# Ledger of designs, part 34: designed miniproteins, single chains, continued (3)

Each design is a single chain, and the fold is of that chain. pLDDT is the mean over its residues in the fold that is shown.

## One batch from the design tools (miniprotein)

Design m9226
Fold by ESMFold2-Fast:
Structure m9226 (fold): chain A 95 residues (1-95)
Amino acid sequence: SEAEAQAEADRLDELARQLRELGEEAGKVDPRSGELLRETAESYARAGDAYRRNRQEGEKLLAEAQELTSENLAKVAADPRGAEYAARAARLLQA
């Protein structure tokens, strides 16, 4: 439904906002982790925008964002300075 697509878009926008804020915090400790989390946030924001226009495109971009998230969180977690931020990002994604 339109209401379900809007709810998904709103959820993805909030997730993108939280990941961007986390990326700003992480970037103060490790600039690479900050950049990877910001890139992840931008992918979810694009998926949210797509859901408002076209549900199928939104689903496609969300799948791509989830793949990017897996790759980027592994890279963030590989640096001992990034481990806390990777764990915090994973918790945001499970909510």
Scores: mean pLDDT 89

Design m9227
Fold by ESMFold2-Fast:
Structure m9227 (fold): chain A 77 residues (1-77)
Amino acid sequence: MSPGAQVVIEALEEALEKAKDDPESKKVLEEALKEIKEDPSKAGQALTRAVSELSKRNPELAEELVRLLSRLMNERL
């Protein structure tokens, strides 16, 4: 996979573990992961959509996802 797609997948998987008690947020994260695994070039679009949807349903989880992504990008770069 491209390095960018891999980082997004890792961030989404960590956020999914934190969303165990929120079925709607879990579904949003699972759909984003599925889209990226089917087409890694859509990683940015899937991430943007997931963050937007989570911001409406669970703003705290949306912030956590952005923080996870920033941390993982810094570890890879």
Scores: mean pLDDT 78

Design m9228
Fold by ESMFold2-Fast:
Order: C-alpha cells, then structure tokens, then sequence
Structure m9228 (fold): chain A 88 residues (1-88)
C-alpha cells in the first residue's frame, strides 16, 4: 500500500507528464497519462480504509481533476482547431 504522501508525489509527477504531453501536442499520450492518474486515484481509494485519509484523498483527487481541466482548457484556448472529443 502506498502512503498518502507517495500517492500525492506520483500524482504530481503524472500531472507534469500530462503538461509536457500537451505542450508537445501529443493528445494520445495526454489521454494515456490522464487514464493513469484516474487509475492511481481509484487504486488508492480502494486500498485506503481510514475514513479521514479517504476524505483527504478525495480532496486531492478534486484538486488533480481541477488542474487537469485547467491544462486541457489552456490547450483548447491555444489550439481552438484541435479535434478533441467532448468530455461528458
């Protein structure tokens, strides 16, 4: 089981890779990294039994989702002709 701090560190590294993939216009790599972020959060939540740690992890997940949305919004603003599937 990863500690909450280890999960946070891994998520920060994945966010950095996501930003780099978007800067390189590699949308396939960006989608892959986004999937890895979501899988890491899901796994951490499944392995975390303490209610307080789960609540903190959910808050971290919300912050990560906000940062991902920001990165994609910034990319879309710079590349309005980029064909991205609508996020539903």
Amino acid sequence: MMSLEEVKKELEELLKKLKEALENEDLEEARKIMAEILELVARALAETTDPEEREELLKVAEEIQKEMTKYFDEFRAKHPDAKMAPLK
Scores: mean pLDDT 76

Design m9229
Fold by ESMFold2-Fast:
Structure m9229 (fold): chain A 77 residues (1-77)
Amino acid sequence: DDLVNKALEILQRAAAEEPIPKELHPLLVKAISALQNGDYDKAIEYFEELAEKARALGKPVLAEAAEELKELVEEAK
């Protein structure tokens, strides 16, 4: 799935610049699982929550990546 592959690339680039907090790993797993299952609405919800929590933890790279991922999924329908 091109969408899942693009999402993983965005996340890998973000993680290379700024470590992903361990407390956000379960949410990240849920978001990717929703994408893999074609549940785009659920994936959008999880990426929105990921962006909010990343901002609260002072992780701007992850927050921007999560917002980009939300836009990507919304464009895919």
Scores: mean pLDDT 85

Design m9230
Fold by ESMFold2-Fast:
Structure m9230 (fold): chain A 78 residues (1-78)
Amino acid sequence: MSKEEQIEYIEKLLLDPSKAGKVIDVLRKHGIKLPSRPTGPDTPIIYLGKIVNTLKKELPKLSDSKLEEIMKDLDKLK
């Protein structure tokens, strides 16, 4: 799977409210620094956009081995 396909896969998981929290937990466990929730009224779509932008910047910097470990943990959420 290409890095672009991996990012799209994570994006799709984050759009599922039942899985989004678990996906965020997996990414944080692997040391990816995700943005904090925005202050003010709940705007999940703005927070999701910030997560996706962070992933687009951070995932290309990861080694293939590290990214494979993240993808394996995400596959357990299926």
Scores: mean pLDDT 71

Design m9231
Fold by ESMFold2-Fast:
Structure m9231 (fold): chain A 67 residues (1-67)
Amino acid sequence: MKLAVVIVDTDEEKAEEAKKRALEAHPDDELIFIRAPTVEEALELAKKIEEEYGIPTHVIVTPDVLK
């Protein structure tokens, strides 16, 4: 199954860690990684992807973004 993962913008190291964790959690799915500059834009992108393409979409926010 295809799964879209929107990662809110963060350090490259944290973004790669988030991608690795997503891949480990969903080993049998085809993951599509997208980056968004803010949580608000990430949520809007996730909604559009689900509405337009019917692809389940997850948003990942690292702890540094929530400060």
Scores: mean pLDDT 78

Design m9232
Fold by ESMFold2-Fast:
Structure m9232 (fold): chain A 56 residues (1-56)
Amino acid sequence: SMEEERERRREEVLREASLGVDMLSAAANAVADKKSGKEKEYREKMEEYQKKLDEL
């Protein structure tokens, strides 16, 4: 059903977002000296993941 397909798509997006958060956390740890500047960039990436969820 379409609802089942939507649920699976949502789970896929959540999984991708989770991986993205882990990658961003690793990047933040590597570039600690620019942490404040990078925070905005990381927030923008999180907004991209949220938009993907909204596209369901």
Scores: mean pLDDT 68

Design m9233
Fold by ESMFold2-Fast:
Structure m9233 (fold): chain A 75 residues (1-75)
Amino acid sequence: MIAEAKKKILSLVPKEAQPYVQKAFDALEAGDGRKAWEYFQKAIKVAKEAGASEEDLEKARELFVDALAALDAAR
């Protein structure tokens, strides 16, 4: 579920990236997949700069892609 994916991703990224993750999910809930992806890409960049592991970032990407696919499937 989208809310569960958001919670898990927030736990995988440093606090500096969390605002961008929140904006990405706000855009996703609004049905704006393009904006959601843009914010998520910014979150990943900020997380890398803050020292997040590539393993945690890959898990976050998988969860976000699944959330995007679930939104598209609900259309």
Scores: mean pLDDT 81

Design m9234
Fold by ESMFold2-Fast:
Structure m9234 (fold): chain A 66 residues (1-66)
Amino acid sequence: MEHLEKGKELAAEGRLEEAIEEYRKAIEADPENAEAWENLGRTLLRAGREGEAVPYFAKAQELREK
């Protein structure tokens, strides 16, 4: 969970690209972690990368509906 928490801290600081990288590491460590997918999507939107965010939100919803 360290990568997820690090991503949240970086996103709170406005360090969006570093937060995206930490969330990607969190997903790689635990691909069933819906929170990591959702936070990556939200951070992509904040970074102006809206088109890239959609599949991450879709995956987060899929995992939460299991």
Scores: mean pLDDT 82

Design m9235
Fold by ESMFold2-Fast:
Structure m9235 (fold): chain A 57 residues (1-57)
Amino acid sequence: METRWALHLTQEERDKLTDEQFQALMAAVRAGDVETARRILEEAGAKGRFEQVPVPA
């Protein structure tokens, strides 16, 4: 069964990201590039949790 990576990010952590950083983060998540997504979060000083979820219909 196919799964996708999902990012769980609180509003507090979202506020730590600039608009540009948030866009780059979302692009990395969409591409399935968890390594790049983690790096962006770490560089911004934000925390997020990655989980595998079923692909939406």
Scores: mean pLDDT 76

Design m9236
Fold by ESMFold2-Fast:
Structure m9236 (fold): chain A 79 residues (1-79)
Amino acid sequence: SDELLEQSKELAKKGQEARDQGDLEKALEYTEKLREVSHQLDPKASGPLHSLAILYKEMGDEEKAKELQEESERLEAEE
């Protein structure tokens, strides 16, 4: 679906820009939306989960970072 693909590209850019600016909260918002859109395109998409894990770790939420990293690794292992 072209609309979902366009949304995924736009959200990825906005998330990266927010992270580059040090706005981790805004980067998290965009990357969570990217996860939702990417899941609709490919239920096995692990990239956004890995990015979320890094963001949560940078924000000091090690518990959420670990959960997201484990989920990302699970999806990669099922490839």
Scores: mean pLDDT 82

Design m9237
Fold by ESMFold2-Fast:
Structure m9237 (fold): chain A 65 residues (1-65)
Amino acid sequence: DEEKEKKMKEILKEGYKKAKENGSDLEGTIKRIEEAIKKEEKNAKPLDEEGKLVEKIIELAKELV
């Protein structure tokens, strides 16, 4: 849903601001999550709705970083 996508962008933007102020490694965190998704795909299981949502969140995060 487009509405959900906009909401996720706002949450990520606020999270980035907070994490940046705390000195968190946001790029490393995004890479680790992407690698975890790739490992699950290697097991030949199609992503369910939750998995697709996480993948979309990662794409939105990459736009904000």
Scores: mean pLDDT 65

Design m9238
Fold by ESMFold2-Fast:
Structure m9238 (fold): chain A 63 residues (1-63)
Amino acid sequence: SALEENKKLIEERKEKEEEFVREMAAREEELRARVAAGELSEAEVRELLEEMGRRIREERKKI
């Protein structure tokens, strides 16, 4: 039914959104640990996170 199809699409979108959120969080943790280790500067972390954010935004548009 149309209702069941709509529920499936909503669930798929929610699942993809949760994946993006988890991916960003994992990347932030990795980069923060590298800053704490003295491997990266705050400015470098900001650039890398902004680049990742742009890629995720582009992927969202393809849905």
Scores: mean pLDDT 78

Design m9239
Fold by ESMFold2-Fast:
Structure m9239 (fold): chain A 90 residues (1-90)
Amino acid sequence: NLELAEKYEKLGEEYLKQGNNELAARYYVMAGVYYLLAGEPEKAAEFAEKALKLDPNNAMAYAVLAQAYKKLGKDELAKEYYEKALKLHA
């Protein structure tokens, strides 16, 4: 999981250098997902936030932030980001 997170992080950086913000955001979200699976919620939040800078309406990035903050014990923030993710999916 950590190895996959690092691979997706590098892919996100590569697409960002190419000016492809949409693909960069997608790979940053994938990095965040695998950082969550690796037990790295702080890193997961970092990459979800990077994705949101490139794609502010990315529902999956908000879902990753919600899970990361839940694992960090910040339940109120987690709830806010879950609600945001649900709104963008509706």
Scores: mean pLDDT 86

Design m9240
Fold by ESMFold2-Fast:
Structure m9240 (fold): chain A 73 residues (1-73)
Amino acid sequence: SAEDLLAEGERAGRKGDFEEAARLFEEAGRLYEEQGDYAKAVEAYVLAGQFYLAAGDYEKAEEANKRAIELAQ
């Protein structure tokens, strides 16, 4: 579930596995988006962007942040 992916992402982030955390948050965002929960999708994509940035993956951080902006009003 999207909630399980958020929990896994938080766990990976705490371990310093920033790239893994970002991928898990991105997947959670996608699932929330598919469910129509845009508020949760925005939160997940923002977290993905933060962790991609921490991992040094600036391109994926930008993509995640753009998706969050598109879904936010």
Scores: mean pLDDT 88

Design m9241
Fold by ESMFold2-Fast:
Structure m9241 (fold): chain A 61 residues (1-61)
Amino acid sequence: SKKDELIELVSDPDASKQQMLDAVAELSKLNEDPSMAISAALAKGVPVKDIVDAIKKGREA
């Protein structure tokens, strides 16, 4: 599923911060739980503000 593809993406240690943010937005758009992608983004050093903005973008899409 699209959700499983996004979870695999954020589980990749080579995934970029932008790929993490795109995955958070896409999971939010699909009304899926973005918690795993959020945790991965935080671990990668993505700012909380950028994660919140990605969630909002996904929900409003």
Scores: mean pLDDT 81

Design m9242
Fold by ESMFold2-Fast:
Structure m9242 (fold): chain A 63 residues (1-63)
Amino acid sequence: MDGDEVFEAIARLAREAVAAGQATVSATIPTTYRRHGEEVEGTVEVEGPSAALAAATEAARAF
């Protein structure tokens, strides 16, 4: 997945966790992202409060 796909996956997981009453999200997402000008295949580990992640992804989407 590219960076946009990773962002959408995190946003979806956070919203679903909030809807399900889960206090935290913990997930490992396979991705392809740009790092220091180069595209890298790897994984992104996401862990944090579901409500905070949902709010942060919605704020980023507004721009």
Scores: mean pLDDT 72

Design m9244
Fold by ESMFold2-Fast:
Structure m9244 (fold): chain A 60 residues (1-60)
Amino acid sequence: MSPVEQAVIGILIAGADYDVETGALTPEQREELAREIESLLDKMTPYAKEKAQEILERLR
């Protein structure tokens, strides 16, 4: 996996965490974000995957 892909995934995770904390997302946006994160799980490092799973639980 390229360093650029890992950086983009990191930005996505950080942005998702912020959006969940602020409560700014609609139910439809939460489902869309959850699907995007789930599609990228196989490309994540173990550390990033753990953080992504924590966010996914909060989106549900």
Scores: mean pLDDT 75

Design m9245
Fold by ESMFold2-Fast:
Structure m9245 (fold): chain A 83 residues (1-83)
Amino acid sequence: LEKELREGIERVRRLLREAEELLAKGTREDILRADELVSLAAMELNILKKIVEKNEVSEELLEELREAEERLDRLKREVDEAR
């Protein structure tokens, strides 16, 4: 379970990193693609949060999930501002 959750968090982190790179390029097409990646990351993070609610997990994993959520929220604001 914790391994699967950690792998899920790493997938979210990869999506957020790709979105950050696209936003840095700053073209309209890149911003739209970044928005799509942010939406996908939000969906995956929501699934991970539901799994965490139903299972006992380590505090370390909960902290990593919280950090990913904060990073997602920041990126959502940046994408909204760029559109």
Scores: mean pLDDT 82

Design m9246
Fold by ESMFold2-Fast:
Structure m9246 (fold): chain A 68 residues (1-68)
Amino acid sequence: SLEELEKVREQILAMLDEEQIPEDFREEIAKRLEELIEKYKAGEISLEEFYNGVLELLAEAGRRVREL
């Protein structure tokens, strides 16, 4: 459901805050997460593709933090 997607979004952003990821990176991740949610709402991607996209975003966030 959309409510569950919003909860996932909030949990991810909270985790990024706890890891003290720079605000610019946090904003970029939030925007990309919103794009995934919009694609799912539009029926362009499946729920599985949505979760895979989220995992890719988390992996990218980890890489960018290490490259600071």
Scores: mean pLDDT 74

Design m9247
Fold by ESMFold2-Fast:
Structure m9247 (fold): chain A 66 residues (1-66)
Amino acid sequence: MLEKLLEELRKKAEETLGKKSAENIIKGVKEMLEKGMPLELALDIAEGLIRIAEGVKNVEAGIRVE
């Protein structure tokens, strides 16, 4: 069910990026769906954004570890 998938995505984003970023990601997915984007594509985009943002955080942490 869509609502369940969005809730799981929200939890994952919230644990990784924080509550505000997770809310923005979910809003973006809902907007994409409202504009007729396929669910699988909207979820793939959201997952990609979460991975990129986490990667950026990890790279910053790694660069600053001395």
Scores: mean pLDDT 74

Design m9248
Fold by ESMFold2-Fast:
Formats: C-alpha cells, structure tokens, sequence
Structure m9248 (fold): chain A 66 residues (1-66)
C-alpha cells in the first residue's frame, strides 16, 4: 500500500520522521519535495493501518492513501 505524506514540521523533525520510517522493515520512503514524501509498504493490513494512524497522530502531518 502507498501513502502520500505532507508535513509542515521543522527540517530536523522531518529528517527524524523519514529516518524512523526508513528503519521499519517493508517501508520505503521516496522524497517528492521539501515537505512531501511517498511511503510505499509491504506491511500487513493491520500494520499498515497502525502506521497510518501513528502518522495522522503527529501534529503538522497529513496523510493521503493512494
């Protein structure tokens, strides 16, 4: 499954978020712009929903399912 992530976080927080995501097995992150990145995943449905919910819980982060 794929997620488009848009963020208004400071650069240090954005870097930290990307590094954390890249540390998850089965998750790939592709930068699209300074504030947008694509998350591709081979996670189970349950793990995908948990990842989406976690991302949506972060202030200044918006998630769109592709």
Amino acid sequence: AELLVRTTLPVESRIGLVLRLMGIPGVEVTPLSDTEFLVRTTLSEEEFEALKAWLESIPGVEVTVL
Scores: mean pLDDT 81

Design m9249
Fold by ESMFold2-Fast:
Structure m9249 (fold): chain A 72 residues (1-72)
Amino acid sequence: MTEADMIAELQRKKGLSEEKARELLALQKQQLAAYAAGDLVTAIEYALKIGELLGLLTEESKKALEEEKAKA
């Protein structure tokens, strides 16, 4: 799959604009890169940003990610 295909699927399935779909992919790439580098704090920060962008952050999930960040 090309990056353009992934952007098109995000627009169709999530109702995102092209700009928001590109932003989501960029954040996901940065999160994976941080995780691969062993930078768990930065990876968790990108996970929080992705959750905020998608409107999916609950208080419980936010607390869990903040606790993991503190332990990392």
Scores: mean pLDDT 75

Design m9251
Fold by ESMFold2-Fast:
Structure m9251 (fold): chain A 55 residues (1-55)
Amino acid sequence: GRVDALAAALSGLSARLLKAESGVDPADPEAVRAFLEAQGRDPVAQLERLLALDA
């Protein structure tokens, strides 16, 4: 469903961002979220952009 697609897309983006930037473990959701927020990345805005591309 849409929720599954959003989870997969966010997971893929976070893994790429963490690996490119600092190698933070993407399996740690708390560290992933903190890292994205620290980088000025808005996960909500990223999800909205992905939804727009899916349309």
Scores: mean pLDDT 61

Design m9252
Fold by ESMFold2-Fast:
Structure m9252 (fold): chain A 73 residues (1-73)
Amino acid sequence: MEEKIEKLEEAIRKGELNQEVVDILRSLTPEERAALRDRIRKEGSLEEQIRFDIAEALVTMQEALDRIEAERK
């Protein structure tokens, strides 16, 4: 799990926002994602914070869409 977080942080630093980044975030628990968010907020640049926020928004939207479609039966 730590290894995935490290890869995600490196991708954000390099500006590589792709499906792999989204997939890694989706594989993390909500608690792990919250901890990573706090870490980036504290030590990351504004650009890194924005990129992370975009990636999190994409994950949240995809999860919400999947859940809505599942609940509709």
Scores: mean pLDDT 76

Design m9253
Fold by ESMFold2-Fast:
Structure m9253 (fold): chain A 56 residues (1-56)
Amino acid sequence: MSPLEELRRRAPEVKSLEDMIRFYRELAEKYRASGDEETAARFQEMADLLEQELKE
């Protein structure tokens, strides 16, 4: 499944900022495992930005 298709399918499951962080980290791990380092890095960056907001 493409990253966009997965986002659309899983979006209804995202209820909170913590859920969104977890969702992006799961995508980052999935794409890193598949060898798609660039896509994985992008999702990791999004998760890190959201985690910084959560800490404040």
Scores: mean pLDDT 73

Design m9256
Fold by ESMFold2-Fast:
Structure m9256 (fold): chain A 71 residues (1-71)
Amino acid sequence: SEIEEAAAAMAPTLGEEVVAAARAMALALEAGDKETAKAYGREAIRLLGEKAGVSEEKTEEVAREEEEVIE
């Protein structure tokens, strides 16, 4: 699938855990499971923030924006 191919391509750059969370979010969105998609979206953003050294406050702001898009 396109999601699996994108995940494999991005894993070397973003790290496997970030890509796994983003892939799970995209698959949940395709399945119509918005609640699961929101949870995985928050996790992917949190992991990205940790890798980038971004503050928890800034990471939380981005996670809130992601939740609004999924809603």
Scores: mean pLDDT 67

Design m9257
Fold by ESMFold2-Fast:
Structure m9257 (fold): chain A 66 residues (1-66)
Amino acid sequence: MLRERAEVIVEIAGELLKIGAEIDRKYGFPEEQIAATERALKLWEETPREELIERAEEILERLLKE
């Protein structure tokens, strides 16, 4: 269950970053903000999915202890 949640979160995060980049460009947000969103998307694209899932699992496990 935790891994399945992590997988969904990783996918949603990627989609949100893509949407964020599109919104930043469409609404003319500051170049610094556009660049930050693009860097985050690039990191998501370049990081192996398994590593993203493992990191998400670690974060979820920590949050669930709260």
Scores: mean pLDDT 77

Design m9258
Fold by ESMFold2-Fast:
Structure m9258 (fold): chain A 64 residues (1-64)
Amino acid sequence: GDLDGDGRIGERELRILTAHIHGREVPGVSDEERARVVAAADLDGDGRVGPRELAAIVAAQATQ
């Protein structure tokens, strides 16, 4: 994973998180890859990633 603790996430990971929140699947991405990306982006440690977590990640990426 490209998450080095700096709130930075790659485009592929961001796409997976966006699709997850909208209940969509991403072609070419397995359930295992999606689960790993979601777990890595779980900022609250509660096993869930919602629109708020995605917004925080996008905001951190936009600051660059």
Scores: mean pLDDT 65

Design m9259
Fold by ESMFold2-Fast:
Structure m9259 (fold): chain A 75 residues (1-75)
Amino acid sequence: KARELIEEAKEALRAGDYEKAAELAEEAVRLAEAEGLPNEVIAEALGVLAEAYAKLGDLEKAAELRKRAEEVQKE
């Protein structure tokens, strides 16, 4: 379930397990889009994914994902 994966990804971020956080957040984005969940949920999942990539040192990917989250929220 997408919302559950978002919470698990946030927990992984707090634990410092950034690779796991990225995997969980990526799956959350996929499921939220597939299930047609509100744009706020998709944006939240993208935001968590962006933070995970930033923590992993992929700042370019993180910036790209943050822009995507902002665009989704404006829909």
Scores: mean pLDDT 83

Design m9260
Fold by ESMFold2-Fast:
Structure m9260 (fold): chain A 69 residues (1-69)
Amino acid sequence: GSMAELEKRAERAKESAVKLAEEQGAPELIPAIEKLSKDPSKLEELQKIGVLLALGRVEEARKLLEEVL
């Protein structure tokens, strides 16, 4: 069902964001990323955080995490 697809997407987005947070030297963001990944309604926000981290915009990713949690 669509819920299982959302959960799979959230898990993939979480794994990518966690890896990117480690690569950017911001492992302190990992607990917040994991917490956000448990809410499927926030999948879009989790994906945006991953994009920001991929672009090296760590402070923007941190701010978005603080706003959505």
Scores: mean pLDDT 83

Design m9261
Fold by ESMFold2-Fast:
Structure m9261 (fold): chain A 120 residues (1-120)
Amino acid sequence: AAAAEAARLSQTLLTDPEKGVAILKERIEKAKTPEEYRDIALIMVGVAVSRLTPEQLRYVQARAAEVEAEIERIKKENPDLPDEYLDALYSARMARIAAEVAGDQELVELANEIIEKIKK
């Protein structure tokens, strides 16, 4: 099940970061659909958010509202873009923000790679 695989990868990222990052890199390289990029980005969001203080969580929440407004604008200006693309872009941008706040530079770099692949 996808949920069980996501939970296992999240645990690996927390307990064995080098192995977890290697698995993330492989999944990003093999991903071909917006849904796959979204799922990878959501795992990264969960791991990064789990490391945040309450103050940092409030900051991420404020940034989430800004990203939501930008995605809504993109959707309005580009009605032919599929919702799955917009969901993937939102999730990847949130992964980058959460990783930056958590100080996890490897997750920031992986989130940037997902964003670049979604935009191509």
Scores: mean pLDDT 84

Design m9263
Fold by ESMFold2-Fast:
Structure m9263 (fold): chain A 79 residues (1-79)
Amino acid sequence: SSEVEKIKKIIDKLIQKVEEFIEENKDDPKRAELMLESAEGMAIMTISVAYNSGLITKEEKEKILAYLDKKFAALKKKI
């Protein structure tokens, strides 16, 4: 759906910013990890609000969460 694409675009922009932050803070892995955890929490909350507001289906929510988990797991390996 168009709402799924909007959410993915927001997540992709967030991922890019977190990746840049990690690269700029390679000398402070604790700060990078805190930023990553905070960003992941915000993304999960955004998805939950969209689902609870009826903007996306249960199947779409699970697919977006799987996409998010994969992207954040990859970022965590860079810390």
Scores: mean pLDDT 86

